# Designed miniproteins, single chains, continued (5): the designs that were tried, part 11

Each design is a single chain, and the fold is of that chain. pLDDT is the mean over its residues in the fold that is shown.

## One batch from the design tools (miniprotein)

Design m16350
Fold by ESMFold2-Fast:
Structure m16350 (fold): chain A 99 residues (1-99)
Amino acid sequence: SLVEEAREAMEKAIEAAKAGNTDLAVSYAVRATGLLVEAIRQGDKEAVELGREFVETLKKLGMEDVAVGAYDDIAEALRKSGMEEEAKRFQEEAEKLRK
């Protein structure tokens, strides 16, 4: 499933980041975000919470630019899916990181 593929990509992103392989970590994080966006578009509500947890982890790993991009992409997917309140929460977190 898209959520299972996202979890795998998320795990690979985190491990690459911990290993100091920033380019690989960014590549996997972008893939994970894309999979989460598609899952949200298909109505998978589990992907919303998984996406929040993933972006918080990226932020804690110091991958702030990637985290901002992920918040933006997920917020857009949520808006297009009619989840306005969830989209607003993701957008507010993105704005906090854009300082």
Scores: mean pLDDT 86

Design m16351
Fold by ESMFold2-Fast:
Structure m16351 (fold): chain A 74 residues (1-74)
Amino acid sequence: MVEEEKQLARERVEEDVATMSSPESAELARRLAELVLEGKEKEAQLLLLEALEKRETKEENKKLLEKKREELEK
């Protein structure tokens, strides 16, 4: 990914962030985008799975997310 593509991706993230009602959601979106742009896709997926696990209320879905995280850490 070239610098110009990274800049366009950042602009799209800021556009999405501007519509978010929570500073925490905005920060998570920015962190995920930067990890992907840096080529740290595994780290971005781990961060996303952790955030989903914290928001999930169903035990069955929490176990599925934990298993996905463990598979990525191998």
Scores: mean pLDDT 71

Design m16352
Fold by ESMFold2-Fast:
Structure m16352 (fold): chain A 94 residues (1-94)
Amino acid sequence: SSELEEILKEALKLGGELAKHLAEKGDYETAQEVENLGVRSLIEFSEAMAAGDEERAKAILLEFLEWLREKAKEHNEEEIAKRAEELIERVKKL
């Protein structure tokens, strides 16, 4: 799905923004955790899409976005958390 791929692209960009904000606060460990999960999610999503398993790709994307939302909330990044929630709702409508 081109829409799933576009949402993943936005999710990865959002993860990068969270990682940057965390690094600016000196939380390099959590910033690295965000980047590592982003890379893993991209690989697993791409494998699911290549296998024709769009439901699995959707589940991987939702797990990544839900994790980003919770991490953003934990670190008082309310705007990033809200944007993650908006992407979650977009995935759920597919």
Scores: mean pLDDT 91

Design m16353
Fold by ESMFold2-Fast:
Structure m16353 (fold): chain A 64 residues (1-64)
Amino acid sequence: DDARRDALIEAIRREMPAEEAARLAAAVESGELTLGQASDLVLRRAPLEAVIAIGEAIRAAAEA
């Protein structure tokens, strides 16, 4: 789960606008948002391309 959490945070910082990325990353790091809650926010707010890239990063971390 740490690997998936770290992959999500890194992918958010790469793929989303800097201000939104910083807010989401901080909330996940502090435990304010669960991994599932952060994923739901990404699906609702991020462009489709970013959602796909973030999903691929999480999948790769789970398989490593």
Scores: mean pLDDT 76

Design m16354
Fold by ESMFold2-Fast:
Structure m16354 (fold): chain A 78 residues (1-78)
Amino acid sequence: MTTREQIRKELLDIQDEVMRLSADAVARGDLDAEMRAGALLVHISVALRYLDKMSDEEAQEELARIRARFAEVRAEIA
């Protein structure tokens, strides 16, 4: 398994968790939580789209940024 395949898998796993947080926010009528989760989903989608054009170092840095944003979103809205 390549480093890029591992990064892709982690991004997809984070995307699934953020989609659940977004669905829960919608069910609660929490607009701020929905908007924050939505912004992170856009970031993950862009990262996945450009992943094959990134170096392994760039991909690892982007995963680290997404992990940090996910931790903030989880702390504030979960």
Scores: mean pLDDT 84

Design m16355
Fold by ESMFold2-Fast:
Structure m16355 (fold): chain A 112 residues (1-112)
Amino acid sequence: GERDIEEARRAGRELAEASRRGDVEGAREAARRLVEIAESTDDVETLKVAAEGALRALMAALESGDVESAEIALETVERVAELLKEKGHELEADIIVGMARIVLGVLKLLTG
């Protein structure tokens, strides 16, 4: 519902902000909340908002150069994508995961 979407949006923002700061513990806590929201919802729109939040966090981690925050964001993307596949959104989920893996791969190549 609307509340789940707003909670997912907030958790996604918290994850992105922590990732931008290189706050690994904050990123882990925000990612955990986002996954809990995603796992508790049956609403595809909530899952899409969660995926968008996790992708934004991955980009924020790339900007900060924090590989650990980027790995947390990717794991969050992959979990939300699995839930999207279960709801019949397999192509969208595969594209999202593919893009996220490329971003992390580039970060690891550049930072070691």
Scores: mean pLDDT 86

Design m16356
Fold by ESMFold2-Fast:
Structure m16356 (fold): chain A 74 residues (1-74)
Amino acid sequence: MLSREEAEALAEEFVANAKNATDEEIRELVERLLSLPEELFEEIAVRLYIRLSQVDPATAARFIAILEELVRAR
């Protein structure tokens, strides 16, 4: 299980490389975040989306699309 610190570090690293992120990398990130407790997942996902939308709106849109797909599949 991913810790809060690991999840926050993973999100920060992802934001730093957002412009180069592939759909597969976004999927892997979301799948790892979905292993978190629901409350922590929601906190990290919201924070990550806000940061991504400021850095690269295209990657933010891809992140939300993949997130919705994987959450719906649960």
Scores: mean pLDDT 81

Design m16357
Fold by ESMFold2-Fast:
Structure m16357 (fold): chain A 78 residues (1-78)
Amino acid sequence: LLEEARKEAEELARQAREGLRDQKNREKLLQQTAEQGKKKVQELAKKDPKAAQYMHSLLSRLAREAGEEALAEAAAAA
């Protein structure tokens, strides 16, 4: 369960990263990935709270990275 949660979170992170590279559909893909992640975390929490926490932390890290990259590009600063 924890291993499966990790793989799912990594797959969602991977899709979100690809969405961020596609400027035209970036917002839609990131929002879709966030919605799927939330749903999976809720379902997983019923079976394994630890796996749900791990998945949530990975998704939170993904959101932070996406925000950091967007800000860095817009501000032209690290």
Scores: mean pLDDT 64

Design m16358
Fold by ESMFold2-Fast:
Structure m16358 (fold): chain A 62 residues (1-62)
Amino acid sequence: SALVEALRRTIEEDPSRTREALLTLARVDPAAAEELFLRHYATLQHDPELVAEVSALLREHR
């Protein structure tokens, strides 16, 4: 969807909005969020609160 594509671009291109966009993507499209989370894990692991929140959302959708 257009929303998912916009969120993916925001996560990759705008560091100031990466946290909010990733959390939104995890609620809208958990599979896309998991793919991006794993791809960017080396960068995202420095924000343990974001890692915990995304992981919780991804588990909730299983």
Scores: mean pLDDT 78

Design m16359
Fold by ESMFold2-Fast:
Structure m16359 (fold): chain A 81 residues (1-81)
Amino acid sequence: MEAKERLLRLLDYLSDPEFRPKNEDFIKKIAEALNKALEEVGREPLEFDPENFQEWVKKAKEIVETLSDEEAERFLKAFLK
């Protein structure tokens, strides 16, 4: 599976109404990992708000859709490490 498609599927999973993280620390760790990945591809970090997690994920998806295949590979590697 291409990195960009894999990232979009992962973000779709996180934005799914059926996905309910158990605690705020888990949501914060995901946000920190995504912002680190954004920085690795030269994008600005997104302002994280736990109460607006779904909106934050939507913004991250919009950015991922603008990435090249090479940037998406770098993003995915940074996000998973």
Scores: mean pLDDT 73

Design m16360
Fold by ESMFold2-Fast:
Structure m16360 (fold): chain A 124 residues (1-124)
Amino acid sequence: MKVKIGIIVVTEEKDREEGKELGEKVKRWIEENFGDEVEVVKVEVVEANPLKIVEAGIRLAEEYGVEGILIIAMSEELMPIVRSAAHYLETEHNIPVVALTAKDAEDPEVFKKAVEELLEKVRE
């Protein structure tokens, strides 16, 4: 059975278009490399606001039925906000999350390991 996942791309206003493009690129990469194991149900681009990231994660789980979420921060500076939101989603909502930077998401070997980590969290 395929694991359903969601992708959240966390952006500042200046990089919103690049974030949308990256989200679609990583969705295609997963479909090409994990398409027999993983279904990417939804890609959502959200502001660097902890509440909005959490709301997006809850929506993906409740409305789209995702079992796990990849959160991609467009910059390293956004990672503290992303890690805080990820921790809240995991501890308060029992949603498996893996958080990474856009730079890590653009590295196929690093991104492959992130997807594998998320699948391990979902299956355990």
Scores: mean pLDDT 87

Design m16361
Fold by ESMFold2-Fast:
Structure m16361 (fold): chain A 70 residues (1-70)
Amino acid sequence: MLTPEEILKRIKEALRKQIEHLVSQGHSREEIREEVDRMLDHLTKHYKLSKEQYKELKEFADRMIDEFMG
C-alpha cells in the first residue's frame, strides 16, 4: 500500500507529465486547468486526500502550467 507521501509524489509526477503533454499539443491555459481540475477531483475522491494535500497539488499544478506555458 502506498504511503500518503508516495501518493502525493506520484500524483505530482503524473500532473507534471500531463501538463507538459497538453502544452506540447497546443492546448490553452484554460483547457489545461480544466483537465487538471478533473484529475485532482477524481484523485482526491479515490485516495481520500486531505484539504491541505489538495491545496499542495493545486498549487504545484498551477506552478507547472506557468513554467511550461511561460
Scores: mean pLDDT 83

Design m16362
Fold by ESMFold2-Fast:
Structure m16362 (fold): chain A 64 residues (1-64)
Amino acid sequence: DPVELADRAGVLLTLGRYEEAREVLLKIPGVTEEDAERIVELAKQGKLDEAIAEIHRLVSRALA
């Protein structure tokens, strides 16, 4: 379920568990390694709201 995976990835990013978050992001259909890298880098920069918004955009694409 892309929504469940997105929620799990978001929680891991808030906890600073970046490697685990990356692994979960890559399980979402249509998420590339480039997408996962961009999201993790946003979270590392403290741009957590932007990282979460990007995850939601990718999930919407996966469900379309």
Scores: mean pLDDT 82

Design m16363
Fold by ESMFold2-Fast:
Structure m16363 (fold): chain A 81 residues (1-81)
Amino acid sequence: HKLHVEVSAETESEETGVRAALLASGKEAEAESEKKKGRQTLSLEVEGDGPVKLEEVAVAPNDISAVLSDVEIVEEKEEEL
């Protein structure tokens, strides 16, 4: 079973990237974009031996510049009974 999360955010400058972290069923996944202006998309996935439960998603700028807009988090999970 797996949980897939897509994180998308828009940066306003080439000094800013997007960092995302996913915690699900005690497992962690992290992704980070390059410092780049415009919309950045990150994909995070966690797999488990049973149904994977989302615990936390954190999204932050890659730099001290806190300039992120239009943050979107899309959760997709596969649970086969």
Scores: mean pLDDT 72

Design m16364
Fold by ESMFold2-Fast:
Structure m16364 (fold): chain A 87 residues (1-87)
Amino acid sequence: NEAEALAERLNALAEAELARLFAANENVDATTQALIQHLKGEIEAAKKIFSDEEIAAAVDRYLAGLGAAGVPPEVLARLRAEAEKLL
């Protein structure tokens, strides 16, 4: 399933970004902006191959994974808002 493959890729990137957030607490805002830019880049690349519905499903799975890992609700809200602007 293409949406599942994209969600797995996004989830793997979430683990790396969480590691950066915990390693660089003093630069949390910069790390959050990098996470937003990364998500936007992946969505733009995915739009060449996947439908908006498939991308939305993958983003939902990605954000659920970040929430389960303890990313703050305000960061998740910013990521969702940026993703919705692109869909």
Scores: mean pLDDT 70

Design m16365
Fold by ESMFold2-Fast:
Structure m16365 (fold): chain A 78 residues (1-78)
Amino acid sequence: EAKELLDKAEEAMNQGDFETALRLAEESAKKAIEEKDYVSLHDAMELLDTLAQVASAAGDEKLKRRIEEAREKVMKAI
């Protein structure tokens, strides 16, 4: 379910595993769109925004691009 994926994404982010956090957040957003769960979709988009801020602060240009690509894919699917 979208919420379970989001909870796991948040846990991965708290552990510093930003790659897993990104993957799970994107999957959560896709699942939320599929299920028409707009609350979980909003939360997943907020987590993607948080990850983008973290990547920007760390100077991780590659991660930042991947997050922006994931965000665009989610927005296109809405």
Scores: mean pLDDT 82

Design m16366
Fold by ESMFold2-Fast:
Structure m16366 (fold): chain A 76 residues (1-76)
Amino acid sequence: MAVLEAVGRAQELLAENLHLLSNPEVRAAVERLNAFVEAKGDEIAALDPASAEYAALAAELEAKVEELAAVIEANK
């Protein structure tokens, strides 16, 4: 399930890199991901997992997680 996998990956990235949460770029990336989840989380939960809309929002969530991963790598 793409949404749960993306959320789990974000949680693992943050857990492995807690020392980087003081970095403003990492914090900004976390805030962008949290803003997306807050704005779209309820919509995603209400959508049919087989729908094109669900797939599109899941892909956008995955892109936000990849952005967080890239910012973490850049600041290691």
Scores: mean pLDDT 78

Design m16367
Fold by ESMFold2-Fast:
Structure m16367 (fold): chain A 100 residues (1-100)
Amino acid sequence: SKEERIEKIIEELKKTFEKNLDAQVKALRDYAGLSDEDVEEFKAKGQEIMDKAIEELKKKFRENPDLTEQELLDIANEIYRKALEEMDKLFDELVEKKRS
């Protein structure tokens, strides 16, 4: 069903986002030398960004019930891209703060 497809899209995006978050956390520890406290703050902010992106995705799907499968994927990819850009900005800000 369309509902099952939406659930699968959300689950796949969550898994992909979590893998990206784990990779960024490892980079902050291994390359930037951030403290455990800074890393925990980054993880918490990453979770907030993911939760917000998923809620936006659910809202767009509710408001547009006639979307095709391709349109669902396009919307999901756009929201995911914006969430990754927000994560990258946060990553860069934390690295810059450590260097300053």
Scores: mean pLDDT 82

Design m16368
Fold by ESMFold2-Fast:
Structure m16368 (fold): chain A 75 residues (1-75)
Amino acid sequence: MKEKIEKLRELGDQMIEALRAGNRDEVLKLAQEAAKLLNDPELGKIMERAAKDPNPEVGSALAAMALALKIRELE
């Protein structure tokens, strides 16, 4: 479990860097990787919905927020 949380934090840090760079495609990709790592069906549904959002800014923000909330829930 703790090793998964550490990997999630690494993915989260990469997502923050991608957000700061305006690289929304990378944010969504990293968020999907995090959802798969957690094997959380609710988080998976949120990430899929975020990836399909016609507005990439909204989609990437939703993915980043959902992941951040999940990391906080685990700790």
Scores: mean pLDDT 71

Design m16369
Fold by ESMFold2-Fast:
Structure m16369 (fold): chain A 100 residues (1-100)
Amino acid sequence: KLSEEEKEELLKEAKEKLTKALEAIARQHNIPEDVLKKVKEIALESLEKVAKEEDPAKIQEIKAEMEKRIKEVIKDEELAEHIILVMNAAIQEVQNEIKK
């Protein structure tokens, strides 16, 4: 339904929104800059992959890999789960917008 240009704009907005959310979490929980950089890379890469993928099975695989990578980087399990929840919400928002 969306043009490639509209998909790129939507993805840019989603990336900016997710980046701000992750930076806010990092400030609140005193996450080191090097760790935040890795979390941002994982989040933005996963979001971009999901936006370009049409196969539900592959989208599920992307989400599983994202969750695994976040848990490896964030040692606090509760914090990792919170970050994963925020990332999954961003992914779901992008998927819903692309379908419209």
Scores: mean pLDDT 82

Design m16370
Fold by ESMFold2-Fast:
Structure m16370 (fold): chain A 97 residues (1-97)
Amino acid sequence: MEEAKEVLKELVKVLEKIKEVAEKLGNKEAVKLASKAIDIAKKASKSDSKEEILKGLDEIARLLSEIEKVLKDNLEAQILIGVGFILIGLAKLLLSK
């Protein structure tokens, strides 16, 4: 649980960097999607419910897939989104123990 919460904190940082890239590009849709993902990740990092954290991770993954389509031509955003998916997978793995 504690290790999964540390991974969620790193996920928040990655999502904040994605939001900064979206803001620099003036892409309001990507900013909105990233902001929603950040809020979900912050809520999950404070939850003691494995079920709530897993549900939050699934919603963040959905939002990242939408951001990937919106920012498909931006390499920095694509790299950050890839890192986000890796962190989601790691958090799920840590919660399965």
Scores: mean pLDDT 88

Design m16371
Fold by ESMFold2-Fast:
Structure m16371 (fold): chain A 58 residues (1-58)
Amino acid sequence: MNVILGRAGAQLILRERPDIPEEVVRSLLGRRVDAAELARRLGLSVSDAISVGQLGES
């Protein structure tokens, strides 16, 4: 499933997962990527990656 990480999803990640470097989150902003790839890059579960990706669509 392809997702786009929007600002809302990025802010949520930075708040809930401060262990993830801000530069990594910023590099994925606005990129259309597979949810599994987003999960791998951010150290999230695929379900969490889908959830934060959907926040960017609102």
Scores: mean pLDDT 76

Design m16372
Fold by ESMFold2-Fast:
Structure m16372 (fold): chain A 79 residues (1-79)
Amino acid sequence: NIDKAIELLEQAKKHVEQGDYEKAAEYAQQAAKLLSTVDDPDAQNAADAAESAAEHARQGDGERALRNLDHALELAKKT
């Protein structure tokens, strides 16, 4: 469900903005799993961006996490 993945990506962004990088990574990873099940190039690229966001969040890199989450959201909305 693309709508659910978008919701999870938006939750990940909110948690990055709050400094809760652990929850941000969890939501981004859940979104990536959902997006990876969609047979669509934009969804697959969104999944990759969401996985990168989760990795950056775990490293405490909020700026890179937000950039990757914004990219994932743009791609997911095109699906």
Scores: mean pLDDT 88

Design m16373
Fold by ESMFold2-Fast:
Structure m16373 (fold): chain A 86 residues (1-86)
Amino acid sequence: DLVELLRKAGEKAGLSPETIDRLVKLVEEAYRLLEQDTPENIEKALEMLREISRLLDELGVKDSEVARHLTALALDAIGRLIEKEL
């Protein structure tokens, strides 16, 4: 569960509960877009995942489990997009 991993990583990094909640909401929005499974929503979700990764880097959250899960979601989304375009 990426949300749970992100909460734990944020707590370890010393982020405020407010900042953690904001990051969680971004992840939840990305999941919602991926569930819609249209090319437009998949592309928007990929942009959202990239933004989440950028914010985590800026906040100093370097967690291998979070990075691995974000990468897995992005690769799955790219695969779905390719299948729809093929």
Scores: mean pLDDT 82

Design m16374
Fold by ESMFold2-Fast:
Structure m16374 (fold): chain A 88 residues (1-88)
Amino acid sequence: MEALRAEAARLQEEAARLYAEAERLRDTDPERALELALRAIELAYEVAQLGIEIARLEGASEEELERMRAKAEEIREEAIAAVRAEIA
């Protein structure tokens, strides 16, 4: 459990750094900005998956886990669509 929380925190920090770099490059290198933003979104999705695993280990119901999975996928798809529309 502690290792999963530590990993989630580490990935979240990395995603934040990649988003910040993508914003800095948006006007000068939009192709690289898109690549970094998409990588940050994938890391955020990994954080969500670790959160679901933590919830499962803490006794969340299958119904709760299914809602968390559906929401994580929805957020990921929305984020990808948004950055592609604005950067690509």
Scores: mean pLDDT 84

Design m16375
Fold by ESMFold2-Fast:
Structure m16375 (fold): chain A 62 residues (1-62)
Amino acid sequence: MTFPYKSWLDLPEKEQKKYSLRWLMQHGGFRDLDQALALGKELGLPEETVREWWEEGQRGIR
């Protein structure tokens, strides 16, 4: 597998987007998992991580 920008995901610009995604998922910024998965994939995040964050959001938001 070759994901060059994923190897440098810790760079400031990519880091910001990743933190924003996690924050939105934890605060119900997404209506369904599919939307969260699409954004996570675009940012080079593994599906497993995105699903975990979405589950956290669902548990935290009544």
Scores: mean pLDDT 64

Design m16376
Fold by ESMFold2-Fast:
Structure m16376 (fold): chain A 74 residues (1-74)
Amino acid sequence: SVMDEAKALIDEIVALVEEYKLTDLSEEEREQLDKRIKELLTRVQELKLQLSPAEQAELDAYFVEKMKEVNAKV
């Protein structure tokens, strides 16, 4: 489903953000991760347009919850 695809992309974004924050990365590696995160965020926004307002709220809550898990590790 569109929701499952969007949640999977959020999981990938969260994993990349965690890598960016917790790993000793070169400047080039940081630029590559930032580019990938931006590409995935754009895709999530495209999928979000296909969701109802209730599904959009569910997706936003899912992202917030996953980001809280990353922030707890920093």
Scores: mean pLDDT 84

Design m16377
Fold by ESMFold2-Fast:
Structure m16377 (fold): chain A 98 residues (1-98)
Amino acid sequence: SSVIQMLQRLLDVAKGNYLDALSRGDTATAEELAAIAQQLADLIAQVRAGKVTLQQVLDALKALAEKAAALYQKTGNFGVYSARLLIESAIASLEQML
């Protein structure tokens, strides 16, 4: 599924940013990125199980983009900024599939 591949890429980026934050001692950013990664993992599981519609995936990604934007404003972390742009790109791609 192209949707699962897209969500998996977002999850991989979130995990990478989480590990980077941990390596720098930025525990607050790491905790927020862990929460985003968990939400993406749960969303992938729901898509695999056929439990969510494309619209529900889109709504979840929009909520995650807002959380990433708020985290960037709080922390100034460029990894979070990059993750937000990737989520917004995924939203645009999914909107074209609707």
Scores: mean pLDDT 84

Design m16378
Fold by ESMFold2-Fast:
Structure m16378 (fold): chain A 109 residues (1-109)
Amino acid sequence: VSSEELREAVRRGDMSPIREVAREYVEKHAISGRNTETQIEAVVAAFSPKEVVLTGTDGTKYTLVAFPEPWKLDVEVLIELVKRITTDTESGYVGVEEAVRAVAERLRK
């Protein structure tokens, strides 16, 4: 998939290609699979050009501010946003950091 095809998918709200990239890198660094789906969805939410509502374990809903072209944000800012969404990780966020970098690289040339 080209970077332009990925950007067009994101603009349409189709996050499936981004989720696949995030899964690849998060699972590569997962030791036990604990919190893997939470980390994947946090990476997807950080790259959403639309407002994202996430439901916490206690049923609380969190609304994230959307940016029109999130791939233009500083990668370090995106990594920090994802870390704030995830509660903990056994891998020390290695999979999350690599997933954010990989998604950003594929969306940027």
Scores: mean pLDDT 68

Design m16379
Fold by ESMFold2-Fast:
Structure m16379 (fold): chain A 80 residues (1-80)
Amino acid sequence: KKEENIKIAMELTKRRVKELVDQGKVDEAVKVLKSAYNFAKQNGFEELAKEYLERFLKENPDFPEKVQKTVKEMIEELEK
C-alpha cells in the first residue's frame, strides 16, 4: 500500500518537474525534486527514490545542467 503510493507520487513528481522545466522554472523544479526525495526518505523508501532519480537522469539527458547536478548530488546523499 505505502510503496504504491510512493510510486504514484514519484510519477506525478516526474511530470511536474518536466512541466516546470518546460516553463523555464528550473529553481522550482529543483524544489519539487527535493520535496519528493524527502517524502520517500521519510517513508523509508530511499532505495526506490535512488532508482527513480537514476532512471530520471538517464531518461532526461537534455535537462538543464542545474537539474542534472541536483539529481546527482541527491543520489550521492542517498549513498552516505
Scores: mean pLDDT 77

Design m16380
Fold by ESMFold2-Fast:
Structure m16380 (fold): chain A 88 residues (1-88)
Amino acid sequence: DYQEEAELGRRQAEGLRAAAELAAALGLPQALADALREGARILEELAERLAAARSEAEAEAARAEAEARLAPLEPAVLAALDAIVAAL
C-alpha cells in the first residue's frame, strides 16, 4: 500500500523542515536551511504522488522523479545536517 510509504515520506519531510528551523535558530547560513527546506518539499511532493498512485508504474515514476531531484541536492542536505550536529 502506497499510503504507508506516503506517510513515511511526509514524516521525513517534517523532520527536514524541523531541521531547517533549527539551522535558522542556530544562526547557520541561509543556504543550509534552504537546502533542507527544498529536500522537504521534494519528499512532500513524492508523498502526495504516492498517495495518489493507482499502479506500481505510477509509484515507480514518482520515486524516479524524486530521486532525480534529490540526487543533486543530497550533498547540500548532508552538509546542512552535519553543520547542525557540529553546532550542538
Scores: mean pLDDT 86

Design m16381
Fold by ESMFold2-Fast:
Structure m16381 (fold): chain A 57 residues (1-57)
Amino acid sequence: LTVPADATDEELENAAVRLYLATGDGEAASRAYHEALKKADGAERAAVIEAAARELG
């Protein structure tokens, strides 16, 4: 997982979701995913959840 040095909030959230999906490990994935959710507000939080679910499905 590579995050640009000039990563925006959106890019960081996407990176966390990618880590969640790439890792497949519950603990590491959960931590990264929760970190993204905590950072995202209402609308972004929903988007992060949906994105992760969509890639998993």
Scores: mean pLDDT 58

Design m16382
Fold by ESMFold2-Fast:
Structure m16382 (fold): chain A 87 residues (1-87)
Amino acid sequence: EEVITELRESFSSEEERELAERALEAFRSGDEEKMREVAREEFTLRLRRGYEAGTAQEDIDAGKAAAKEKYGFTDEELAELEERARK
């Protein structure tokens, strides 16, 4: 079990792990505001990695549409997250 934990830590970035844990905690607690905030941070990280990896614009647009539907992000919020991610 400890060996598996070490492998997971070496595989996952610290930022991804922290965001995933916060997302899970917020989701379990049902705190809508915290869930929305963590979703914004996680989605920003996903967008940044997508752009850096050369992910197709179609897949990025699909991800934005899914986030808008799932979390209720506004077009203004999505634009802000994209601007931050494109850094």
Scores: mean pLDDT 68

Design m16383
Fold by ESMFold2-Fast:
Structure m16383 (fold): chain A 92 residues (1-92)
Amino acid sequence: SAAEAARFLAEQAVRLTPRIVEAALAGDELSAEIWLGLWRIAVAVARLEGAPPEVVERLERLVEAALEAARAGDRAAAEEALRELRELAASL
């Protein structure tokens, strides 16, 4: 169902984004790209399984915000994006 696809994507966001953030903060761009690649696959699967576009867009924006903050060395902003991801996931 659309709701199951949305929950799957939210679960993947919560699991993968901390790994992306820690790799990016460490300057380990290879590891960051591997975890980001798995996230892109999860997005593609969720879209194929009928996840609502608005939920996909919200999760993608939070993952992108966390990655951008981490690449800038802003741990506080990255942790805030992770907090918002966990709250959104808990609401689905």
Scores: mean pLDDT 91

Design m16384
Fold by ESMFold2-Fast:
Structure m16384 (fold): chain A 74 residues (1-74)
Amino acid sequence: SSLEQRIQELLEEAKELLEKSTDPESIKMLELAIEQLKYALNDESLSETQKLFLLTVASGEIYLAKKLIEREKK
């Protein structure tokens, strides 16, 4: 589904950011987002609404990690 494709896209983005991250706080945030996105993809008992909620939370975590990475380089 389009939702599952969006979750997979965000998961790959988080993994790429994790490879480039050296800051412990950004690493922790990205690892948390990755676990939430994997849960959304792998647990068939989750409703579409529950998957959307996990996607939204992980998106926020990835956004915060990006800001922490930018702060480290400034």
Scores: mean pLDDT 82

